Designed miniproteins, single chains. Designs and how they scored, part 10

Each design is a single chain, and the fold is of that chain. pLDDT is the mean over its residues in the fold that is shown.

## One batch from the design tools (miniprotein)

Design m322
Fold by ESMFold2-Fast:
Structure m322 (fold): chain A 96 residues (1-96)
Amino acid sequence: KAQQVKDLLKQIQLALETRDVDLLIKSVTELVGLIKDDPELARLAAPPLSLIPYMEAPENAEEVSAYLSKLISAIYDGASEEEIRKLAEKLVEATK
C-alpha cells in the first residue's frame, strides 16, 4: 500500500535523473491511480516534491514543482497522451 507509493516516487525520481519521459509518464500515471482510490495515499503523494529537493537547483525548483503539478493534474483529469507527454518533457527539461 504505502510501499507502492514510495516505489513510484522513487521511479519518478529516477525518471527525472535519467530524463526518461516514458518512465515518468508511466510512474505518475500509476501514482495517480493509487491516490484516486485511497485518500490516505494522496497525502503521501501530494505534494510529491518530498523526493525532488535534492535533485533540483533552487533557481528552477518553482518551475519543476509547477510542471509536476500540471502533469499530475493532466493525468488525473484524463488529458490526451500528447498533452501528458508535452508536460513530462517540460518537467524533465526543468530538472536541468
Scores: mean pLDDT 68

Design m323
Fold by ESMFold2-Fast:
Structure m323 (fold): chain A 84 residues (1-84)
Amino acid sequence: SLEEKIEEEAERLLSIEEEDSLKRAKLELEFLDEYGERALARLYERLAEHYKEIDPELAEEYRDKARLYLENEELKEKVEEKKK
């Protein structure tokens, strides 16, 4: 399921906490390409939940990223609705 894929990818990203930012970014972009903006937003929400007690500032950054991708998906749906 998509939920299982989100959990799997979150664990992968958390396992590369050695500050390999380029590797993390590559995995995030691959996840976006395969599962889309809504799925990536949910991945970021899962990462934010992990960090909220550990690093609240990083958690907020991930929540902001999730919000941005969700808004982009909603805007695309609204534009397609107007075309019909």
Scores: mean pLDDT 76

Design m324
Fold by ESMFold2-Fast:
Structure m324 (fold): chain A 61 residues (1-61)
Amino acid sequence: SLDYFRLLKAGDEQALKKLRNDSRDAAVGIGEVLGLDEELVGKLSDMLFQIELAEIEKLKL
């Protein structure tokens, strides 16, 4: 395993799991409202996760 995976595990693994689940659930909800197909919902889920990760990284100084 790589050292950065170990660092993620030390404090962020649970937060990352929650973010991934929350981003997926938000994308599904948006997809239901907008009538998006499964592929677009998957892409939206990934985009939301990346945006939330970037914002959290800004706060961890």
Scores: mean pLDDT 72

Design m325
Fold by ESMFold2-Fast:
Structure m325 (fold): chain A 75 residues (1-75)
Amino acid sequence: MSETTIRILEYLIANAGRPVSVAELAEAVGASQSTVSGILEDLEERGIVRRVGRGLYELADLEKARALLAEGRAS
């Protein structure tokens, strides 16, 4: 799993219970908004996040997010 995906998952877990913008995530993880959008679309297909507005996502499944993060951190 990419370092960017790991950072996105960490940020989403830390901000569970509120909407997070693509722009906010891009700034927090040091990636382009395009890269972040692509990753969020993949996470939405997996049921980990859901889109709640234009450029706004929220964590849909905290346990799935934690499991994926643990797998990505395992060397």
Scores: mean pLDDT 84

Design m326
Fold by ESMFold2-Fast:
Structure m326 (fold): chain A 73 residues (1-73)
Amino acid sequence: LEKEAREAIKRINELGETLKSPEAISKMVGLRLRVVAALVDVELGDLSEEEARRLIEEAVRRAEELAKKEKEE
């Protein structure tokens, strides 16, 4: 899980570097924070590893869509 989260954070950061809109950058930062929150929630017992993996995958997917949408706009 931690390796998957670190890879997701790296990917989100790389995508964030392509953004120029303050609004899009703020949303990308929020997605990165969601990955960190999922890890913390698993360690606290508030979330299963399976649910955390889904949230991490969704955060990366949303980050990719956000970067694509801004490039098209």
Scores: mean pLDDT 77

Design m327
Fold by ESMFold2-Fast:
Structure m327 (fold): chain A 75 residues (1-75)
Amino acid sequence: MEEEAERFEKLAEEYEKNGQTLKALVYRAWAHYLRKNYEEAAKLFREAADIAESLGQEDLAKVFREMAEVFEKKA
């Protein structure tokens, strides 16, 4: 689990360096989820949903909001 979380953090940093902010947030959220930091994971998915909505990607925003709600239930 820790090795997978660390790998996702590195992926998030790589996407952030390449200007892919939405992908970076998603991988960072998954890294927190793997560490059982459900509250932080939910927060990051809500931020991703807000960005997706601002880009007109309403279906993607709905998916991210659903993920945030699922993670909040685990917290």
Scores: mean pLDDT 82

Design m328
Fold by ESMFold2-Fast:
Structure m328 (fold): chain A 99 residues (1-99)
Amino acid sequence: MEELLRRAIELARQAVELANEAIKTGDKELFDKAIELLSEAVRLLVQAAGATPEQADLAAKHVRNEFEKLKEKYGYKEAAKIIADRAQALRDVAERMLE
């Protein structure tokens, strides 16, 4: 469990960094990579919380689908801001679970 939480924290940290860089540069590849890192961090967090692998995979797919819709509706920069906020919130939750 601790290893899953530590990995989720690291992926969430990387997602925040890449999302902020995507906001600054407008680089769509950094945006897409930030979504993948956040999706994997969510998968690891829900597994650490006791979800099955299938439930964790569904949660990760939900995150990807949500951000594809946000990208279409609001554009890359606004979607990237939401990624950064969500990744930071996930990191804060995971860090509290390790205490």
Scores: mean pLDDT 85

Design m329
Fold by ESMFold2-Fast:
Structure m329 (fold): chain A 76 residues (1-76)
Amino acid sequence: MTKKEKAIEILNKLIEKYPEDSFYALELKRMKELLEQDKITVEQVIARLGGLIRVAESLGDQETVEELKKAIEELK
C-alpha cells in the first residue's frame, strides 16, 4: 500500500464518523479530493488535520481532537 493509499483509507474512516453535512466531514472530504487529484501531499494533509485539531479544541470537542491526533500518528 502506498503512503497516499493509506492516507485515503484513514480519511475515509474519519469521514464515516461525522454527519455528511458537518464541517469536519466537508473538510475531510475536501482533503481526500485534493489528495486523490495529486493537488496536495500526505504531509499537507497532516498539516490540515493539525488545523482541524485547533478548530476542535476551540469548540471543546475533545473526542474529535483525539480522533484527529490518532489519524496524524497513523499517517507518520
Scores: mean pLDDT 85

Design m330
Fold by ESMFold2-Fast:
Structure m330 (fold): chain A 68 residues (1-68)
Amino acid sequence: SAEAVRRAIERLTQEAERGVQEGRVSADEAVAALQTVVDAILAGLRDPELAALVRRLTAEAVARIRAL
């Protein structure tokens, strides 16, 4: 569902931001890890609207991580 997708990406984003802020990973490493998970999700999706939502939320997540 759209709500499950938003929840999952938000949790991944918050964990990535925490890792970068604590110096455990670089922003580039965090973005690469997020992209790997998102690519796996997109490969399984047939709904173009849900896929568009995933891509939009991922772009927002990448911007947030890179702004750290």
Scores: mean pLDDT 86

Design m331
Fold by ESMFold2-Fast:
Structure m331 (fold): chain A 78 residues (1-78)
Amino acid sequence: DDDRRRRADDLIRRTTPVVEDLGRKAADRLHAGDWDGADRTIAEITTLMDDTRTTLVDLLGPDAGTARFDAFVRSLGR
């Protein structure tokens, strides 16, 4: 359990800057009127978030993995 929690924490730590960078790129593209580029970047975020949720559930189980993912989502952009 401790090793799985450490792997979950490591995943969040590595994923956070990637998601935040993609979020900034999507916002910048929307501001520039590049709607197609923004849509592609949002699709990349969606894929990364789905992969992160699945991995957290696999590591921690459905209840704890979902709770950890929800906490991760709430922490984004802070």
Scores: mean pLDDT 86

Design m332
Fold by ESMFold2-Fast:
Structure m332 (fold): chain A 80 residues (1-80)
Amino acid sequence: SIEERIAELRERIAALEKQVETITNPQRKALAQRNLDAARDDLDYIEENPDLDELTKNLLLLTAGSSIETVEAIIKREKE
């Protein structure tokens, strides 16, 4: 369900927030934080607007997922 997908993405965001705090480079930390904020905003928008059509909800979930993947990529690069 959409609700289960939101819950999964929110759990991923929570885990990434702790990892973002460990980024030492200020520019990459800011970029990671911006992408976490964008993902949260997309999920909040779905939950605040229950009357959105299914396609729009799925596109917002896709955008949130892409933002999360960007944060994961930044964290991976910091470890390399």
Scores: mean pLDDT 89

Design m333
Fold by ESMFold2-Fast:
Structure m333 (fold): chain A 98 residues (1-98)
Amino acid sequence: KEEALDFAIERLEFWREVETDPKRKALIDFLLDVVRLVKEKGLSVEEAIQEALDRYEGTEKLKAVLEYLGIDPNAPRDVIIEKLREELKRIAPELEGF
């Protein structure tokens, strides 16, 4: 539902404003971009994570996200996507059907 995506975006934007940990802030920014891709392009969560990873590749922000989550940056791409999908479900459970 569009309302579920709007709720997720609003909540993530609020958490971004109050978060003081730079690695958690990077994670929130990354997940916010993923949710926006689902809403604006109609991508699945998995497709949106893949596109966001491609956009963030080689950036310090992606490095911070992976370090915070304990994800090996040299892991296969599908493993990285699955771990990020699990975190998005934890943070934005309303996206479970996307």
Scores: mean pLDDT 79

Design m334
Fold by ESMFold2-Fast:
Structure m334 (fold): chain A 89 residues (1-89)
Amino acid sequence: MLEEAIRLGEEAEELAKEGKGLKLAARAARLYIEYQKEQGVNNEVMIEMLELEIEALELLAEGTEENRKKAEELRKKVEELKKKELEKL
């Protein structure tokens, strides 16, 4: 699973430069989360942030205006979670 996640992630990053590959990025991120869980990672906040980013990417891939707004809300939640974690340092 890790090798597949890395490959899809690299392909998604390349396509993202052209505004493409959002669906591949979401798939790569899901495989990465599964890999992390298999390795015994139980950082709930990190997993939550990754799951929200995946949901946002999937919504953006569908391309509707409503889904774009929902993706923006999810990405704002990720930003707030990152800020709260940074403030704990």
Scores: mean pLDDT 70

Design m335
Fold by ESMFold2-Fast:
Structure m335 (fold): chain A 100 residues (1-100)
Amino acid sequence: SLEELAAEARELIAELREKLEAGELTVDQLNEMSKRLFELLGRIAELDPELALELAEEYREVLDWGIATETDPELRRALRGALGLVEGFIREIRELLAQR
C-alpha cells in the first residue's frame, strides 16, 4: 500500500540520519539504504508524485547535512553521489508535476 511504502521510506531516511549523527554510517550501508529508498520513491511516484517529492526533499536535506558534517572523504564522496541521484529524481518529479 502507499501508506506502507511511505512509512518504510520515512524509516530509512530517519535511520540514515541517526547513523550519520552517531558516526556509524558506512559507504556500503549508504549504498544499500539509498538503493532501497530509490526503489520505494519510484513506486510512490507512480501512485502519489507529490508525496514522492516530499520524501525525496527530506532525503536531500539529510544528505546535504551529512556532506557538511562528515569528515571521512570516501563517505563524503558517496554522500555527494547519492545527492546527485536524488536531485535528478526531484527534477524529474517537478517536471512531471509542472505538466498538470
Scores: mean pLDDT 88

Design m336
Fold by ESMFold2-Fast:
Structure m336 (fold): chain A 90 residues (1-90)
Amino acid sequence: DEAIQLALELASKDGTPEQIAELRAVWEYIAANLDPADLQAITAYIQALAQMSSMPATLSPAQRAHLAAVAAAVAPALAKASALWEEKEA
């Protein structure tokens, strides 16, 4: 899954191997159990973050506005993903 690979790359700068393994396990569970539309929204958000992270250090105001809009659109999907993981751990 491209989204999990991008998320792991972003986390790898500050994450321990244990934290990265936990993030992978969380993502695998969410990917298997979340609504496909919500999963697609989260995937698009992760891809947008990864693309912006790989760009030369010149994010335009328009690019920042786009990231903010994508973040707002993904918020309900992230809430559902969080609820699924909490339910699994309960």
Scores: mean pLDDT 68

Design m337
Fold by ESMFold2-Fast:
Structure m337 (fold): chain A 65 residues (1-65)
Amino acid sequence: SELEKIAKEIIKLMEELGSTPPSLEEVLKVLKDKDLLKALIEHLKEFPETKEIAELLEKGLKLLE
């Protein structure tokens, strides 16, 4: 699914940033929660290192409409 592709890209970016990524199930849960997703996007946009993750989350939000 398209959401699964976005979740995998987020996990890959988190690994490239040296973070321990959350599980695929946890990322998919966030992507399915519109209110949580909006809050997370606003938070991540504040930081240069997480801007790409915020952009992927915005793409996921558009799929929930």
Scores: mean pLDDT 76

Design m338
Fold by ESMFold2-Fast:
Structure m338 (fold): chain A 100 residues (1-100)
Amino acid sequence: SLSILEQIKKLLLEIRELILEMEESEDEEKQRELAEKAIELMRKIGDLIPDEEAKKKIQEIVDELEEKLRTASPEEQLKLLEEAANEIQDIVDEEEFKKL
């Protein structure tokens, strides 16, 4: 079985792959479905991360992302997802370094 950290890293990779597929797609419906999947994976990272402060930060990032996506254009949607993924990556990297 994968460690929690290995599971989180796999989810981050999957999120990055979904964002890349969104950038390559010309279909707005497909882009919406990929965005919804990315958000679900971001929520799973929040659920898996054991640190309570890190968990709260990820939940706040995802909640803010969902609110912003309500009024976002397709171009804004991609940028918002990339920004959220980068913020979550930074939190995960900080938690990995704290274990050393």
Scores: mean pLDDT 87

Design m339
Fold by ESMFold2-Fast:
Structure m339 (fold): chain A 85 residues (1-85)
Amino acid sequence: SPLEEAERELLRLWAEAVRAALAGDRAAMREAVERAVALAEEAGVRLSPEEREAAVERLVAEAERLAADPELAARRLALTEEKLA
């Protein structure tokens, strides 16, 4: 279904963001987060420009927070990858 496809793509993009954060690739991390927010908007999430910027910054901060704890990041990535399998 379109919802299941959107969920899988959002999980893929989140995994990309966390992997990029772990690799220290801030540009790739932000790109993955911005693509995830854009996909959510395409799926029908309605955001003002301010809400969109806040969502991007929140997700960037969360990816950075996870990358600061590599053991936690590895566990969260494993759970995401299991859902994508």
Scores: mean pLDDT 83

Design m340
Fold by ESMFold2-Fast:
Structure m340 (fold): chain A 70 residues (1-70)
Amino acid sequence: MRPLTRLLVALIRASESEEEALRAVEAVLSDQPRGTVTEEDIEAVVAEARRRGFSEEAIRRIEALLRKRA
C-alpha cells in the first residue's frame, strides 16, 4: 500500500467520528496535487471506512474528496 493510502486508512481507523475522519482526510488531501490518488487507493480507503461501519453518506463524501485528487 502506498504511504499516502496507508496514512488515510490509519486516519479512518483512529478517528472517533465520521466528521473527524472527513476533516482529517480533507486536510491531508488539500496539499496533494491532482493525480496523486489512484482508483486502487480509493478502493482501499472506502473499504476501510465500510469495515469501520461508516454511513454510506460519509463513505460517499470520502470517495468524492479522493476523486478530486485522482
Scores: mean pLDDT 80

Design m341
Fold by ESMFold2-Fast:
Structure m341 (fold): chain A 74 residues (1-74)
Amino acid sequence: MLEEERELLERAIELLEKALAGEISKDEAVQQIKELAEKSRSPYLKELARYAETHSLEEALKAGREMLEVLRKM
């Protein structure tokens, strides 16, 4: 369970990093995270996607990394 949540967050962070690098759009990254959240039913990814819609890519990356750190310590 925690291992799966960690992997999902790492994947979401990678999508946000690709958007920040200009490889994909912010909207595309957010959409992919939403689809991943719906399929996995991860509350962390759902909140991260929602946060990313209303905040900058840098703020979304910070939030995602903080969520990942919490899961790594559990």
Scores: mean pLDDT 82

Design m342
Fold by ESMFold2-Fast:
Structure m342 (fold): chain A 81 residues (1-81)
Amino acid sequence: SAADARAEAIARATIEEIRRLIAEKDYDGAIEALRATEAELLAIYADDPELAAAIRRQAEGAIEGIKKLAKENVERVPTLA
């Protein structure tokens, strides 16, 4: 469908950006990119509450994963040296 094609294009572009940001250790930027993508996908699937709920769950899981990576990176390189 046109909606699925649009969602796929958005997801592909965002995955590439998030991977770059994580490689650069820009975890805040990666979370921001994920939230922007979540908002776009929710707009596309506004009339499908079950799919919208799945998108929210997937986005939350990804955000928590990035937060965990950020915490582990801080623990390995303490702010107070």
Scores: mean pLDDT 78

Design m343
Fold by ESMFold2-Fast:
Structure m343 (fold): chain A 83 residues (1-83)
Amino acid sequence: RKGVFLEPLTAEQRRAVHEFYVEALELIKEMIKDGKSLEEILKEIEKLVERFGEEHPELPDETLEQLLKNLKQIAKYQVEKAK
């Protein structure tokens, strides 16, 4: 079942969001590997989502907010598990 924040999106927009999400997850893993703090990782996630929104002005604010929330939750979880 699709997430609610993806409902109003075209197939191309959904692909863009998915590709961004996958790349953001890889970046989070690399930042953890590089010894970045949770604060630094969260700040980078915020900047990535801001940039993605600028590149995709057609995306609803709710989609960007939900994407940011999900990535921050994952970053917190990954940092806690990585020591």
Scores: mean pLDDT 78

Design m344
Fold by ESMFold2-Fast:
Structure m344 (fold): chain A 73 residues (1-73)
Amino acid sequence: SEPEPLVHVRTVPLDLSPEEQRELVERWREELERQGFTVEVVEYADPETMREALRRLAEEAGERGVLIVVPPP
């Protein structure tokens, strides 16, 4: 049993076109923000860059933070 994560992470599927990825991300953002979550969208990068994004989001939103990871083009 782990404590509730400070930030929730969602990964966009690799099998979607760039247009479909954009549509999915905007849909997720709209729904999550409507529910009171703070959403950050990042293109997948090295582990250090991802860690920095997670830390920033945790500081800004805590348990209300959701990080959406988009695969590189």
Scores: mean pLDDT 74

Design m345
Fold by ESMFold2-Fast:
Structure m345 (fold): chain A 92 residues (1-92)
Amino acid sequence: GTVTVKKLSDKTLEVTVTGGPGESGFRVIALDDDGNIVGEALVKPGETKTIVTDKPVSKVLVFGLDADGNVIGDSGTHSVKVGETVTLTLQP
């Protein structure tokens, strides 16, 4: 599947998910410049969620999950800028 992340502001991400075979959910992690977790959401296939943080977001990391909650792939860490939309593909 694909995960589309749009950075609406320094502290706000909009996440839209299109699920692929075997993918039941996506754990989306928002990171600051130092790699600290500042926000997190579980997003289901076909869902759009907004992540609001108390600190500026610099990067995102996504894990694909199966029906039992096991990690079956990840996006790696990707930088996102205000007004930018990034589309992430998961690798096993």
Scores: mean pLDDT 83

Design m346
Fold by ESMFold2-Fast:
Structure m346 (fold): chain A 79 residues (1-79)
Amino acid sequence: MKKKIKELIEQGLEAVENEDADKALEIAEETIKLAEENKDYGSVSLAYTILAGAYYLQGDDVKAMLYVGRSLGMLGKAS
C-alpha cells in the first residue's frame, strides 16, 4: 500500500508537470482515497497539492486555492 501511494503521487506530479489536468485529477482522487484509508496525512497533503495543480490548469482558481489550503491543513496533521 505505501509503495502504491508513493507511485501514484509521482504519477500525479508528472501529470501536472505535463499539463495533463484530467490525468492529474484522476490520480489525485485515487491517492486521497488510499492515503486516507492508511491515515497517511502527509500523502493526503501531497494529493491535495496535485488537485490544486489540476484545477489551476483547468482555470478553476477558486478550487485551486481551496486545495492549496487543504494541503497545508493536512501537513499540520502529519507533523
Scores: mean pLDDT 82

Design m347
Fold by ESMFold2-Fast:
Structure m347 (fold): chain A 94 residues (1-94)
Amino acid sequence: EEAEEQRLLEELRREALENPSEEVKEALELGKRMVEEGVSEEELRELYENAEKYKGKELTLRLGIHAALAMKAGHDEEEALTVITAAKRAHEAL
């Protein structure tokens, strides 16, 4: 049901805004820097595909790229933070 999906998104947003983890905060700041430095959407996708080359920073880099792509799509910082939180949970569930 649509109502369950909206409830889960509201819970994710609340968690992201009230208790963001240090990794999520680091990823958001990385994403913001990539947008400020003018990294293109194509370059962001290439970095995402090659994230495994950055051992020890692979997850943070992928999460930061999710934030950068969300912000380039016109989403604000709070929405980007929610996207990172959802992506991290999806990665940990795999």
Scores: mean pLDDT 76

Design m348
Fold by ESMFold2-Fast:
Structure m348 (fold): chain A 105 residues (1-105)
Amino acid sequence: SELEEKLKKLIELSNKLVELARQMLATTDPEEQRKLAEEMLKVIDEIIEILSGMKPLVKRLQEIRDELRAKVEAGTLTKEDFRELVERILFHIKMAIEILKLEIS
């Protein structure tokens, strides 16, 4: 079903975000941090596209994405800001996964 395919893709993208976040937290190189953050922003955009029907969650993810993008572009992203933004993104993705599971059942 379309919902099962969306759930599978969302889980795959969520796992990729977690892996990129681990790499971000492990690096001290600002250029590597910038490249990892840009890759994470691309993954977040893919998640937003999958979740397009879930307007409140999409709005929250867009707000967090835009905050992350602004901090990356300004060179002002701290590791603490990054942890907070990632926690907020993952919370909303987890909520979307649970909603999709309920719709499939």
Scores: mean pLDDT 86

Design m349
Fold by ESMFold2-Fast:
Structure m349 (fold): chain A 85 residues (1-85)
Amino acid sequence: DLEEYLKHLEEITPKILDETIENGEAELEKHIAAIKSKEEAEEALAGIELLLKLLELIEEKLGLKEKVEKVKEMLEKAKEKIKKM
């Protein structure tokens, strides 16, 4: 049950991180450009903060430090850009 799920996550997580590194900046730029209100900006910031916490958990449980740090850098840059709106 849970062990099979964790094994699947260990196999798929590096691929998800690689896809996020490749496409994530472009997708983040699209999402930031779509923000029309302060409430939407606050929701986007909350979402990024949650993703950053999940990335810390992924690094702790699965390693993948290099890939995790690249995704964190992208999210922190997006966070700063949204805060300046």
Scores: mean pLDDT 81

Design m350
Fold by ESMFold2-Fast:
Structure m350 (fold): chain A 70 residues (1-70)
Amino acid sequence: KDELIKKFEEKMTEVSELWTNDEPREKIEEQLKEAEKILKEMEKKLGKDDEEVALLRELFEDMKEAIEKS
């Protein structure tokens, strides 16, 4: 559990840094796809109904929407 959460947090931090540094959208989108893969792995292993996993899903969707509106 903790390993997957940490990996997801690290990838979300990378996405945030790329976005803040005005890196190419393609690079940001690539890292978002990697973050979603980790999130899907968490959903598979811990269950989509896990409260913590659900909150991380919402955080991911919020980040994705913010980037898409930029």
Scores: mean pLDDT 79

Design m351
Fold by ESMFold2-Fast:
Structure m351 (fold): chain A 79 residues (1-79)
Amino acid sequence: MKSDEERVEELEKEFRETVALAKANLDNPLKLSIELARLLGISSELWLIYKTSKDEEVKKRAKELIEEVHERIRELLAL
């Protein structure tokens, strides 16, 4: 069992890696769509942590990451 803090750190790492892969595959619609779907999955997991966590710092970090994930999705779709 992982703490909410550890889960947020893992999701942040996955988010950074997924954005890098998406940017590397802007010319490949299939690969780009897979990475966009992964970003949506990361956002959903962060929302669950935000709703269920008892730690205000964890909630704040999850909320900030959700906003950043949505911003990166918008940027990738605008390309």
Scores: mean pLDDT 84

Design m352
Fold by ESMFold2-Fast:
Structure m352 (fold): chain A 100 residues (1-100)
Amino acid sequence: PPRPPLSEEEVLERLRNTAAFARTLRPGQQIHLARHEIEDAKEYLKQGKLDEAKLHAAAAILLLETLRGEADPERAYRLYKEKTPEELIELAEKLLREVE
């Protein structure tokens, strides 16, 4: 059975928590965690869990942007609302390639 959709407040809170946590990590740890978030997003997409796939992909983007000092959880939340899971995963993978 599909999970109920996440509320807007829950998504934004999770993204804010991700940004705060990312700032405590070293660059290598941020990259490693972002890679795992991309893998989770792809797995949720295969399962048809679109909201979870989008959230994990947006978290990966936020982790990689935090590495550059650019992380904005409100921007990550806008991407989550406006983009498809496939578009978010593609953006996260592009950002990951640019930092490796």
Scores: mean pLDDT 83

Design m353
Fold by ESMFold2-Fast:
Structure m353 (fold): chain A 102 residues (1-102)
Amino acid sequence: SMIEEVKKALTELKKAIENGDPEEVIREKIQRLAELLGLSPETVETIYRAATESEKGRQLLLKTIDYLIKLADEGASLEEIRNEIEIAVALFLIMEYLDKKA
């Protein structure tokens, strides 16, 4: 099922981030998730920056991935999972904007 493929992609992305895998491997895992959920290139690039450019971004992503896996286990739709990703992306952009002002 598509939801099982999404859970697998989320789990593989989490492992790549936690292990400190090469940036090209992290990008590949994000791209797989994007293909499954129909994420925009802008969303993909924001997730990539969060994964590779800041500890704060990495921690936000890891928490988000755990939450998304839980939602999928509880029967969430692909649309609900995609919407939660877009919310997390918006939160990261706001946090990044505020950090630049400090």
Scores: mean pLDDT 88

Design m354
Fold by ESMFold2-Fast:
Structure m354 (fold): chain A 76 residues (1-76)
Amino acid sequence: MEEEFEKILRVVQAYLDGGEEAFREEAKKYGLDDSPATIAFVRAAVNAGATPEQIARALLLAKEKKPVDEILAVVD
C-alpha cells in the first residue's frame, strides 16, 4: 500500500519525465487534481528550481485546504 505523499511524488516525477500530458495521465491514475491551476503551479515550481519532494508537499498541503500563499512557501 502506497502512502499518499509517495503517490503525489510519482505524479510530480511524471511531469519531470513527460511534461503536462504525463502529469495528467498519472494524476488521473491516483485520483489527484489535474486542473489547469494545479498544472500551472507545478510548472511554476519546477521553473523556480523546486525539488519533486517540495512540489509533492505543496500538493499535499493543497489537499488539506491550506491557503495558496502557504502552499507556495513550501517550494524554496
Scores: mean pLDDT 72

Design m355
Fold by ESMFold2-Fast:
Structure m355 (fold): chain A 105 residues (1-105)
Amino acid sequence: DRAIELAVRMTTEEEDEVIREYIEELLREGKLTEEQAEALLEGLDNRNLLGTVKKLIETSPKEQQERLEELYATIVSAMLIAALIRTLQKRHKVSIEEAVEELKK
């Protein structure tokens, strides 16, 4: 599960770096155009990543919209899961591995 993998990384790494690497991975896999990747990286640097993704969905051909919607859902899910993992670690003193196992049930 890609969202969970990104979320786990976000608990130990800088969130913006995890998202940047994910965007670069999608570009390498041909799932993003160079223009889309550049816009998303600029949006990340300007603290407007989610707004940039929404704009790309609205302005992209229908064939690309589903892929961009999946990107949006993955990033948002990863951020929410990372916040949940951090909360579980603080309140229950559980390991990241134990928190992830609970989320997969």
Scores: mean pLDDT 80

